# Designed miniproteins, single chains, part 1

Every score and structure here is a prediction.

Each design is a single chain, and the fold is of that chain. pLDDT is the mean over its residues in the fold that is shown.

## One batch from the design tools (miniprotein)

Design m1
Fold by ESMFold2-Fast:
Structure m1 (fold): chain A 68 residues (1-68)
Amino acid sequence: GNREEAIKLLEEAIASTDPAEIARLFEEVKKLVPEHAELLDVAIEEARKGNVVAARVGAAELLKILKG
């Protein structure tokens, strides 16, 4: 379902070192779990600024929420 696909894309984002790829993956996650759009918008903006570390932290926290 949408949640399982979102988890997969978030794990791919955490594994990535490319800010543009991380931002693209977060945009896809936002389409699947729009209830988390505000958190994802912050993570997308951090990725687009090149702040890969902050973007990955946001992805990891959302991943915990979706798995728990």
Scores: mean pLDDT 84

Design m2
Fold by ESMFold2-Fast:
Structure m2 (fold): chain A 78 residues (1-78)
Amino acid sequence: PFFASRTQQSIDGLLAQMVEKGLLSPEEVAAMTPAERRELYDRVIEAYQANVKASDAAGVEPTLREIAAEFRERLRAG
């Protein structure tokens, strides 16, 4: 129970940060299933890990914008 709660808290925290940064709207997050929220979280973590390995001066922001746009299009497609 504690392990699952902590994972959910991490997902919720990440989504809140993406809303604060303007990458997602609160309405888009509300439209996501728990599985879609988890998939978004996993993809963002992978993007951060890839950015650390690449030492890219542009950072992770362009990749986060692409991930957000992909999920937005999935939500609009139904």
Scores: mean pLDDT 74

Design m3
Fold by ESMFold2-Fast:
Structure m3 (fold): chain A 79 residues (1-79)
Amino acid sequence: SLAENRERFAAEARKFLDVALEKGLISEEEAEELRELLDKMLSDPENFEKLSGELLERIREIASKLSEEQLEELEKLVE
């Protein structure tokens, strides 16, 4: 279902942010900003596409600091 897909996306995004924060790829402030964006995305289904696009742009920026293998894992979440 659409709700199930959103929950999966949110869980994977949160997992990525936790790992990125633990590895020092993002600051605590950036992690808070991205988590707020994710919460807004889940609470506002009409703006889901816009907000998820903004989140994905930020994730790709962070992912540029990751290995090629880790980047491929992130792309699988979007495909």
Scores: mean pLDDT 71

Design m4
Fold by ESMFold2-Fast:
Structure m4 (fold): chain A 74 residues (1-74)
Amino acid sequence: MSPEKQALLDELIAWAKEKMKTLSEEDQEKLERIVKEAVVRIYEAQTIEEARAVKEEALKRMEEILKEEEKRKE
């Protein structure tokens, strides 16, 4: 894996781990699934731009889960 792809993965994983600390077990599993899918897609990406797009898409999906978790608390 290229250093640039590794940096994208490290940033994604670090962000997800920090957010998981505040989430229910069910939502932690949802985030873990998104991260695992993103890791595979980034690994298979032919270009750095494709890898960045995968990371951005994963971040958007995880933000949606965070919003749903907050709504459940209300």
Scores: mean pLDDT 80

Design m5
Fold by ESMFold2-Fast:
Formats: sequence, C-alpha cells, structure tokens
Structure m5 (fold): chain A 60 residues (1-60)
Amino acid sequence: SAADEAGYQAGLEGGRAAVAALRAGDSVTMGRAGQEGLKKAEAAGAPEAGREGMRDAGSG
C-alpha cells in the first residue's frame, strides 16, 4: 500500500542517516535519526514497514 511504501522509505532514510552518523562517531545523531525515521513511519500508518526499512539500511 502507499502507507507501507511511505513507512518503508521513512525507516530506510532514518536508518541510512543513523548508519552515516555512527560511522562519523556521533551516537546522539544516530539515535535521533533512527527515532525520526520510525516516527515518520508511524505517522504514515506503517510502523512495521518502517522497521523493515531500518533493518535494510543496517544490512546494506
């Protein structure tokens, strides 16, 4: 669904930003980026898709 697509992209975006922050040694920004992505997925009505996007970001 459009909600699942939006949620997945939000989680993927947040996860990729979190990975970039982790590589830069910024654990605070990493946590905030991850939370932002998941909150956007929840707002889209697809928190599960957001979690999948975040996992995909972390796995490459």
Scores: mean pLDDT 85

Design m6
Fold by ESMFold2-Fast:
Structure m6 (fold): chain A 81 residues (1-81)
Amino acid sequence: SAQQQRQQRAAQAEAEARRAIAEGERAVANVDKESVERLQRLALELATEFTKLSMLGLPIAEEAARALERVGRALDRRRAA
């Protein structure tokens, strides 16, 4: 059914977002060992996930936004060092 298809797409999108968020959080935890280029790529990935989740109306979009903000702050700290 269309409802089952929407539910499956939402579950898949949430799983993908959780993996991206976890990767971003790990990079923030190890910011001094991360390259500026990698932090930039993670920020872009999280921004893409946030857009996708927001279009789907999924609450996890807020978690992706917070992870993006944290990666952005980590990137700023790395540039200042």
Scores: mean pLDDT 86

Design m7
Fold by ESMFold2-Fast:
Structure m7 (fold): chain A 77 residues (1-77)
Amino acid sequence: SYLERAKELREKELTPEQRELLERFEELAKELGYAEGLKIAQEEVEKEFPELPKTEEEVKKALEIAIKALEEELKKK
């Protein structure tokens, strides 16, 4: 399942760059209202990655897409 693969990726040691992206994503999601931010990010990431990201490069790209989507949504605010 997606949740099981996401857990495996979280249990792996994140690179400093991935950790910085994850913190930025969480900050933006919190500003939008966490549930709404996660929903927007999921929709945008699913367009590029219909399956859950499997590699470190895919995780980084997914986080970058999520951050961009949340930043655009906050600009409308």
Scores: mean pLDDT 68

Design m8
Fold by ESMFold2-Fast:
Structure m8 (fold): chain A 84 residues (1-84)
Amino acid sequence: SAEELIKQAEKALKTGQKLLKEGKEMLAKAKTIEEIQRAIGTVLRGIGYQTQAYLLAKKAYKIAKTEEQKKKAEEIIEKAKKGK
């Protein structure tokens, strides 16, 4: 359902945003190649979740039956685009 996809997209968006922020923080504090590699891995996982949120929200928008569902999905799409 559109509601389920919206909930999944919201979770993915929050996780992605958290990982991107953590990854950037890790990179700023990294002193070794190993720490840099861990920071990059965290950023890549964040990007993956952000992409998942975008795709789930686009699907939710397409199958949404109410204006409220469409607006919620569109909000997630825009936030997923901006979190790069």
Scores: mean pLDDT 86

Design m9
Fold by ESMFold2-Fast:
Structure m9 (fold): chain A 83 residues (1-83)
Amino acid sequence: SAMEEKRRKAIEKIREVASKVLPEDLVEELTASLERAVAEGLSVEGLTALAVTMLRDKLDRAGVPEEEKEKAIKEVEEIMKSL
């Protein structure tokens, strides 16, 4: 559907943001989980909550500094607001 295509494009933008601050394996875990959630029909609000929660967890695992973490999360929230 058109809504699923918009969500997939949002995930690709999230991949770009995450790729700047996370190693490839954590980026792939994040994007695979979000793609699965889109396929399962998760709402925009639910997808936003999942994306922020999972990104925060992966940034913590990678030891990303707090300021860089906050910047990445804000960029993802802005991407999701554009849906």
Scores: mean pLDDT 83

Design m10
Fold by ESMFold2-Fast:
Structure m10 (fold): chain A 95 residues (1-95)
Amino acid sequence: MKDKAFDGVGYMAKAAKAVKEGNLEKAKEYALKLAELAKDPRVRETVVGAIAAWSEEMVENAVKALELGAEVSSPEMGEVLREMAAEARALVAKR
């Protein structure tokens, strides 16, 4: 759904900002919200594509938020978040 993809990007941006501000607890909360939405492959692709278009600083903060969220997630949700982090890094490396 268009709305879920929008919400996913919003949670990703909030998680990355929380990392930048040193609020790791909020970063984990937003990453967990994102993980539920990212069960939809279309949401996942949209969020990863958005990260790849961000500044280097925001990409690093987004990847860190995804990795932090994975640590506190179920194994299945943690795998989704880790795969998104790897996909975002791979897309940035192709710049």
Scores: mean pLDDT 82

Design m11
Fold by ESMFold2-Fast:
Structure m11 (fold): chain A 81 residues (1-81)
Amino acid sequence: EEKKKKLQEVADRAAAEITRLVGPEFAREAQAAKDSAIQNTPEQAIEIFRAMADRLAKTPNAEGVRRVAEEAVEEFKKILE
């Protein structure tokens, strides 16, 4: 229950930041990753955000997207502890 709230907060923050980096054309990828992550386990959320960053790897600001995604992954790992 508390872990689900933390997962949602991390996913919401990361998706908002990635949306700012990629702009409106790719915002749906960030939103889809957030919506998927909050319905799944922290382990699955890690894979979801990494997969999203891989899909955005050839877009503008891909380095920033990867950084935000990996920061979210580290927070998801802390929820698992």
Scores: mean pLDDT 81

Design m12
Fold by ESMFold2-Fast:
Structure m12 (fold): chain A 67 residues (1-67)
Amino acid sequence: SIVEEVKNRLEEKSDDPVYQATLNLIKLSEKDPSRAKAIFQTLLDVFEMQNNKELSELVQELLEHVG
């Protein structure tokens, strides 16, 4: 699934606290799917503001998948 692919890519940089925090928030969204869209939108806004292209693109894929 797209969620597993994104989680795997985040785990490759598990020494980076931003990647680790993003992974934890994705895991939280899997436990409460009703919050997934709000979590992903907030993360997208933050990463776009920070010009973090990789994390912005990964979160955008998740947001598009949720609908």
Scores: mean pLDDT 83

Design m13
Fold by ESMFold2-Fast:
Structure m13 (fold): chain A 68 residues (1-68)
Amino acid sequence: MKVYKAEDEEGLQEALEKAGEKVVEAKVKTTAGEFVVKAKSAQELIDQILQILNETNSKILGGEVTAE
């Protein structure tokens, strides 16, 4: 497994693009706290992150993306 670290929202987007189809999970640090998101695809992961941001009214501060 490979871990891509991100220090901001742009870095997290880059990490998701680098992980691609091999993405397994993401740890997302937001202004509302840290969330661990697991998905079967990068798109599903992005959708879950956007839902968390919408529900918490928060911003992405960074995170880590894990890929196989």
Scores: mean pLDDT 80

Design m14
Fold by ESMFold2-Fast:
Structure m14 (fold): chain A 83 residues (1-83)
Amino acid sequence: MEEQLKEELERKEKLARFYKTAIDAAIDGMRYAAEHQSKEVAEQLYKAAINAAKRYGEATGNQKEADELIERVKKAYEEALAA
């Protein structure tokens, strides 16, 4: 039982890391797209990052951290469009 719980925790940690990495990549992509491509591409990356944050909350059960990631993505998107 203890080993199964540890494996589940490790799986959740891997998923959490994956979604956080995807969110960071999308934030960098939003800045690049806003500067070099189009607001439409930046918006698509924003939507992808928001979906990743929501899936993070679903996978981990940590809605507070998911909400914090959503706010981080929103702030990054606003800053990318303001630049």
Scores: mean pLDDT 79

Design m15
Fold by ESMFold2-Fast:
Structure m15 (fold): chain A 71 residues (1-71)
Amino acid sequence: MEQELRDEIGLALFLMGAAVAKIAYENGESLEEVRAFLEAQLARLRASGVSEETVAEAERAARETLAEMEA
């Protein structure tokens, strides 16, 4: 249960960060700064002891978010 809880909280916090990054981009933040922010958040998530599956889900969400901003 501890690992499942870490994974759920870690992913939820990352997705909140991604949503904030998207709002920042819509308000004039550069794509480079948003990408750097998301890369830093992914590095922190990897270091926090979440599962590899959770990291993979976060990486996918980050790529999808950046792709939407480029479109």
Scores: mean pLDDT 81

Design m16
Fold by ESMFold2-Fast:
Structure m16 (fold): chain A 65 residues (1-65)
Amino acid sequence: MTKEEIVERIKRAREEGAVDPISGKPLEDPVVLDDGTVVSRGDYVEFLRKNPDIKNPTLEDLLKY
């Protein structure tokens, strides 16, 4: 994903009032996953800490765990 695509996805998520799918809270320091899902950096880091075998999580991975 390009830097421009990342910026656009974050902007769109904020405009649509999207929340972090991990916590359900407003997006803080947002990160875009390889599938285009927007998450909060802190929650993303904690997800990776709990699931070290998952290097590139997708929305489906976040919903399973």
Scores: mean pLDDT 75

Design m17
Fold by ESMFold2-Fast:
Structure m17 (fold): chain A 64 residues (1-64)
Amino acid sequence: SAAEAARYEADARRAGEEAGIAWAKKKGLKPEAEVEVRVEGDTLHTTVTAAGETFKGTMRAGPG
């Protein structure tokens, strides 16, 4: 459903932001992260930029 898709997108964005901030902090930089989430069908594409580095991840929306 649209509500479930929105929850998965929000969860992916939050997880990416937390991971990026932790990475920047570990590098001794300001705890900042930029997160982009793109939904394609049942797949979530997440791009996290932190400490001048870019990380990409992919996850599928679950049935729950």
Scores: mean pLDDT 78

Design m18
Fold by ESMFold2-Fast:
Structure m18 (fold): chain A 75 residues (1-75)
Amino acid sequence: TKLEEEYEKLSGEVNELLAKLKEVPKEADELLNKASELNVQISKNADNPEERKKLLEEGVRLLKEAKKILEEKLS
């Protein structure tokens, strides 16, 4: 769905930014670790659409925060 598409797009954008950086800010690294934990939970909740949606929304939020920090580092 649109939320899953947004999550995948943000993951790709974050990975592109990480590839351009030689050093990852600790704050961004911590956000990405939380997003990785949520990705595991999303997979575990494939049969629970309501919980899966909440996890995807949180994942999108964390990836947006990480992306902002990574973009600031590249400026």
Scores: mean pLDDT 83

Design m19
Fold by ESMFold2-Fast:
Structure m19 (fold): chain A 66 residues (1-66)
Amino acid sequence: ASEKDRRAARAAALGVARTGTAEGAARYASQELGKPVSPEGAAAAGGHVLDGDWDAGAAAVREGIL
């Protein structure tokens, strides 16, 4: 996974932690990545990062761009 995808996944985790919402995760991930990320993809990415799985988090961000 790219460093940008990992940073976006970290931002998604912060969004989940601060807002408790998929929309919050998507806003944080999208701002970090510079591209829109779906709420479902961002929430999944944040969840993976909070569980310690950074590579799965980055993959979920990439899937969420679709």
Scores: mean pLDDT 84

Design m20
Fold by ESMFold2-Fast:
Structure m20 (fold): chain A 87 residues (1-87)
Amino acid sequence: SLEDIQKWNDIIDSDPSLSFATKQAARISPVNYLNKDYDGVLEGYDEAIKLDPNFYLAYLRRGEVYKEMGDYKKAKEYFEKAKKLNP
């Protein structure tokens, strides 16, 4: 949801371990979500996963986007990864 993207951006912006360039890459444009540009939304979560493969919230949010797209198989795979990292 738009609220989930806003919460995600707040988490990225507040993380002192992330560089400025990393924060720019991981932030998700609310406009992309409103325009149903799910590829742009997924890119933000993918960058977060590249930077911290243990960031369970990124997997959870990525799964939610795939579910919204109707890709339940990919959604399940990412939900299972999130559960494994934070059971």
Scores: mean pLDDT 74

Design m21
Fold by ESMFold2-Fast:
Structure m21 (fold): chain A 60 residues (1-60)
Amino acid sequence: HMLSEEEIIEIVKKYLPDGKLDDSEEARKAYLAIAHALGLPVTDELTPEIREAIEKALKK
């Protein structure tokens, strides 16, 4: 669990440095990487689970 959280924070800082959750190519790459890190179905869409993970990471 902690390793997954660390990976999510790193992905957010790398691909979403402005914290903007949009449908850009970089944002979609971040969503896909986070879905993979969380063991969710492969998707490049912003799901509720992915959104919550990003919001938690951005609050750090």
Scores: mean pLDDT 72

Design m22
Fold by ESMFold2-Fast:
Structure m22 (fold): chain A 71 residues (1-71)
Amino acid sequence: LEEEAKKFLETATGLADKLLEAGLLTEEQKEELKKKAKEAAEALAAGNKEEAYKLAEELEAEMKAAVEAAK
């Protein structure tokens, strides 16, 4: 679970960094997404899979919304 949580966090934060590099996110939006990714990873590491998956779905929805809102 801890290793899986770390891998998830690395993947999610890496994606946020790439979206910022592509100009699809602001620095503030990147920080917000990284914070949510960390919360999801912490829930997963604690064994709260249901909460972790819910937070991951919210994170995915926010990333999609940010990309769609970009010019």
Scores: mean pLDDT 76

Design m23
Fold by ESMFold2-Fast:
Structure m23 (fold): chain A 87 residues (1-87)
Amino acid sequence: MMEEKEREIRRLEEEIRRLVAELERTEDPEERERLIREIIELQIRGAKLKAELVLNDPNATEEEKENAKNLEEKLEKEKEELEKLKE
């Protein structure tokens, strides 16, 4: 199970890198909004998978567990702010 989740995280990170490269080359405001939203959604999914791995790892430090929770909260907040901008 750990290897499968690690591979999923890697695939998400690769897709995020691709979208970030697209965003850096994009000047259209509507397209930038779309790319930012997709990047955040993938980052949230990756953060949730990473948090799940860390929280279920008996060898993980308290700092690692707290960092995983903080990242998930930060990304969820960023997604919420983007949704408010559409209103």
Scores: mean pLDDT 75

Design m24
Fold by ESMFold2-Fast:
Structure m24 (fold): chain A 68 residues (1-68)
Amino acid sequence: PSAEEQEDAVNELTAEFLDKLAAAKSREELEAAREEFLARLKEAGLSDEQIARAEEGVKETVEKVLAE
């Protein structure tokens, strides 16, 4: 797939991940949402660099949710 299509897929998956974080009631649910997101990125065929970029954003979001 093209880089543009992969960016769109990442944005869609990120939005879905954020929805799951907002609905999560426990750390276990937050961890499950994070694992699901990363697994879907791998299945979409993203490169290590693209996954690292997405993972960094996810890390910041999860840390903010956990800090509150």
Scores: mean pLDDT 73

Design m25
Fold by ESMFold2-Fast:
Structure m25 (fold): chain A 75 residues (1-75)
Amino acid sequence: SIRQVNQLLLQFLQDLQRMAQQGASTDQLRQRAEQFVQQLHQQFPQYQISIDLRLTTDLLTGERTVQATIHIEKL
């Protein structure tokens, strides 16, 4: 159901932000997102899901923020 998909997405976004704050590279964040999308396709084949990632770093604080744009379409 969409509720289960949303719950998994929220957990994923929290994990992704934590990884970014711990110094994960853009490649590591991309790999994590690709693995997650594959898992969602296997569990919820009725949904087409794509995720676009952007990583920004504040030069004064060193804080790293990941932004995710998520598209969900029911097939």
Scores: mean pLDDT 81

Design m26
Fold by ESMFold2-Fast:
Structure m26 (fold): chain A 69 residues (1-69)
Amino acid sequence: MVDEKEVQEALDLIERWVFGLPIKEVPKEVLDALFEHAGDKRLSPEEVIEFLSTLDPELAEKYARSPGA
């Protein structure tokens, strides 16, 4: 079941992890996997990049460059 507040909170968390990337550019498959992997956790930049690289290496590269790391 999906709760409106839970969806809003999850989107906010994703924005923090992939700061600099518009959500509309993130594939639905990648978003779903991030929700599943992170759950209620905040991942480190390395953890996010590592996880994204297993799903979408190009997106991981963008994330690595966007946050200024």
Scores: mean pLDDT 60

Design m27
Fold by ESMFold2-Fast:
Structure m27 (fold): chain A 67 residues (1-67)
Amino acid sequence: SDEELRKAGEGGGRRARELGRELQRETGEPEIPVGGSVIDGDKVIVTGNAGEHVRTEVLSLEEAIEA
């Protein structure tokens, strides 16, 4: 449903920001970490960034909703 897709996008965004913060702690990058998410069918692709460092995870819609 549209509501489930909205919740999945919101949860994916939260996870993406968490990945960026994790990378910042691991790398010591001074810049504010950023992140984004994209819904691709039944998957949510989440990406976190800290400076030049990038980490991508793939979540199911259910995992993204629970994030």
Scores: mean pLDDT 80

Design m28
Fold by ESMFold2-Fast:
Structure m28 (fold): chain A 86 residues (1-86)
Amino acid sequence: GLERAAAALEELAREAEDPRTREALLEAAAHVRSGRDVVGLIRALGDAYAVDPELARRAAEALARHTPDGERIRRAVDYAASRVEE
């Protein structure tokens, strides 16, 4: 569920060496727990992709594994990162 997805994002945030990636992943985890702010989640994950694409990709994969909506969110984040985060 959302709790497991958020916990996975928080675990990945602890691996982040760059504080910007850590902050972005923690913000994404908060949006996952709320379950209501998909746009905020996409923006937070996009911010993480701009700094640490490997950790951001693992975060998107964790979302896809732990929530039914996670795969759709992951695809949207991948698209946004590719198009707007250059």
Scores: mean pLDDT 74

Design m29
Fold by ESMFold2-Fast:
Structure m29 (fold): chain A 65 residues (1-65)
Amino acid sequence: MRKEAVLEAALAIRAIGLGAKVTITREGDKTKITLEHESEEAREAARKEAEWFGEQLGNAEITVK
């Protein structure tokens, strides 16, 4: 399995487990991931995590709100 697919799945599963709404859109070779969390504490944690996943995923744009 491609490591990018594994990382996308891991990020989505973790966010869903915390009650977030996750939207993943693919535009050619670019992936857009939006994470919507209910609490500010969860958003702060998600933003820190999104920085790391963004660096690993290359052609991915991750938005936390």
Scores: mean pLDDT 75

Design m30
Fold by ESMFold2-Fast:
Structure m30 (fold): chain A 78 residues (1-78)
Amino acid sequence: MSMEKKKLEEARKYFEKGVQALLAGDYEKAVEYSEKSYELAPESEIGGRSLRVAGVAYEELGDLEKAERYFQLAGELG
């Protein structure tokens, strides 16, 4: 239980960093932080939100195939 909570807290921090990087136009860091957040809590609300942030960042980087895949996966998670 304690380890699960720590991973979810860490995922939330990485999600927040990913959002801040996206807003700053640092799309490569937005991807990095958002993917890290998803890896820590994949089947969670934070995981789905992180995939959406990564999708937007990939779209801005011109990787439309990855963007589409990440948006689809985020939609499957809810």
Scores: mean pLDDT 83

Design m31
Fold by ESMFold2-Fast:
Order: C-alpha cells, then structure tokens, then sequence
Structure m31 (fold): chain A 67 residues (1-67)
C-alpha cells in the first residue's frame, strides 16, 4: 500500500506512466530527468500503472493507494 502522495522511481528507459482506475485512465505522467514521477492528491483505491518504454513496449504493476 502507498500513500496518496508519493514519488515513483522508474527504470531509465521508461518514458510515460498511465494511472488506470476502474478501467479508466485517470492520469498520464512523464518521468523527470532522474526517472522520478511525483504524484500528489491521488484518491485512495486500487490502481494499475502502465509504464511505456523507449522501444514502445509496456508493462503493468498494480498498486493500492491508501489515505
């Protein structure tokens, strides 16, 4: 479980992260120069993270956000 405000540390080849809740894309985020994405004010619940790499491949991770 992760708090509603958090920072993602991503592999260097990740160019985009989509946050999906209940089958809907709720946010699209790009990592900074250090591979970090800062997320604030995310409502609690289960999310799927879809990470897109430089070669166009994608991979998914599920996370639970808590208050």
Amino acid sequence: MIPSDFTLYLPADVTEVKLIRDGKVVATLKPDEDGRVKITGLPPGEYTLVLTRKDGSTFETKVEVVE
Scores: mean pLDDT 75

Design m32
Fold by ESMFold2-Fast:
Structure m32 (fold): chain A 86 residues (1-86)
Amino acid sequence: MDALEEEFVERAKKVEEELKKEGASQKEKDQKALELVRDAAAAYRELGDDKTAQRLEQIAALHENRDKMSDEELRAQIEAARAALA
């Protein structure tokens, strides 16, 4: 929905501006981005857009697990996620 998308775009800009003001590390920026994606997924699910919510949840999961996975394992997770949403 346009209004929801606009709200999250505005929140993303505000968070980015705040993090720049605070001199945040890349890790802190990545964590804030992950939180925003999860909030967006929850909002889309509440609106009944389960397909968009699932895709956002997968993006969040891949991002969260990146540091714990080898490149091959990450690739396998991406392929499994694509198959699950097909």
Scores: mean pLDDT 69

Design m33
Fold by ESMFold2-Fast:
Structure m33 (fold): chain A 92 residues (1-92)
Amino acid sequence: GSSASPEGVRKELEEALRAIEEGDIEEGKRKLLDLEIGLGVSQIALGVLKLAIKKNPNPSEEDLKKKKEYEEGARIGEEGVKRATKKLNELL
């Protein structure tokens, strides 16, 4: 499962890309699938957090920071998965 942090997402993406570049296409696909599943779980958590923040007239700085980290992780992950998938398709 992917970490919700931008750093965790980058690490998992780098591992998937490395497997693809080394010719381990099956492992690269597995790592990309794991990342996509983790991003899906993180999106659900982000939705719950956004709803909690919206209902609270004075949300905590911690919750706002977590929301920003989840949103940044999602952007990096979505862009990275698209890039890795394109590279994988070009090698096939």
Scores: mean pLDDT 79

Design m34
Fold by ESMFold2-Fast:
Structure m34 (fold): chain A 81 residues (1-81)
Amino acid sequence: MEEEEVVIEVLKVEGTAKSEQALENLRRLAEEARELGMDATIEGDKVTLEGVGPISGEQRALVESIKSFLEEAKVEETELE
């Protein structure tokens, strides 16, 4: 039977590191994100993380960890119809 599957197209997280120490933690988390198939970019204290779905629970948990080291985090999820 054909199932209609709602797939998250893009999960994007961006923000600035709370400190230089937080930036080092974010660099480690960015590497973990890349191993999970997500794109991660760090420019100065600015962190951007992008994943293309389907987004797993592990990827979502990693996003929450990254958000904890960001001063202000913007999270965007785009889904396919």
Scores: mean pLDDT 74

Design m35
Fold by ESMFold2-Fast:
Structure m35 (fold): chain A 70 residues (1-70)
Amino acid sequence: MEEYLEELRRRLERALAELERAPSRALAEETKALIEATLAELRSRFPESETLEELERYFAEVRARLDAIL
């Protein structure tokens, strides 16, 4: 789980950095879709995980940052 979370955070931070440098609706929508798909899968498989709660908070922050860029 920790390795998966670290890889996911790296991917999201990379996407955010690219969007802040050069805003792109396509990349923002792709990033939001990745967040939604990942969260849905984790809720289905690990509904009461502490990691899920941590990811939900992180995804809320990422979504807010994406909305601020767009």
Scores: mean pLDDT 73

Design m36
Fold by ESMFold2-Fast:
Structure m36 (fold): chain A 73 residues (1-73)
Amino acid sequence: DAAAAVAEAIAAVAREAPGLDADAAAALARERLSAVPGVAAVEVRAEGDTVTVTVTLEDGTVLEAVLRAGAPA
């Protein structure tokens, strides 16, 4: 389902995030999550080395994740 696909995409981005700065990690998260079928909106916010991702599914479900990048933006 869309929620499971979003969780897998978040896990994949989280594995790559320590090798990226926060801007690159945010861009990767936006790209990967926007490609998931059933996703209506993706909002990404970078603060220091922390990247917060909010995903809204087409059914109105909202999912949030926090990622750690290797460097601040």
Scores: mean pLDDT 82

Design m37
Fold by ESMFold2-Fast:
Structure m37 (fold): chain A 81 residues (1-81)
Amino acid sequence: DEEIKRKIEEAKEKLEKVKEEAQKRSQEATKEMTANLDRVASDSEASIKAVGEGMRELAEETDRVIEAEIEYKKTVEELLS
């Protein structure tokens, strides 16, 4: 069924887009955290807070990918049912 195949491909493209966006955001958060860790060596409260915020952002991006994978699997199962 061509329609089912097309919908599965669209769902896969959406999942891949979420993964790519999450990877880019995680890389930026990691880069910012590394820069702030260097500043923590100079005893800055603001830098310590920024590192904590970066860790929270990484956790949020991980959750976003997990949710997208669950939605993708659910969509495929519903289309094949």
Scores: mean pLDDT 81

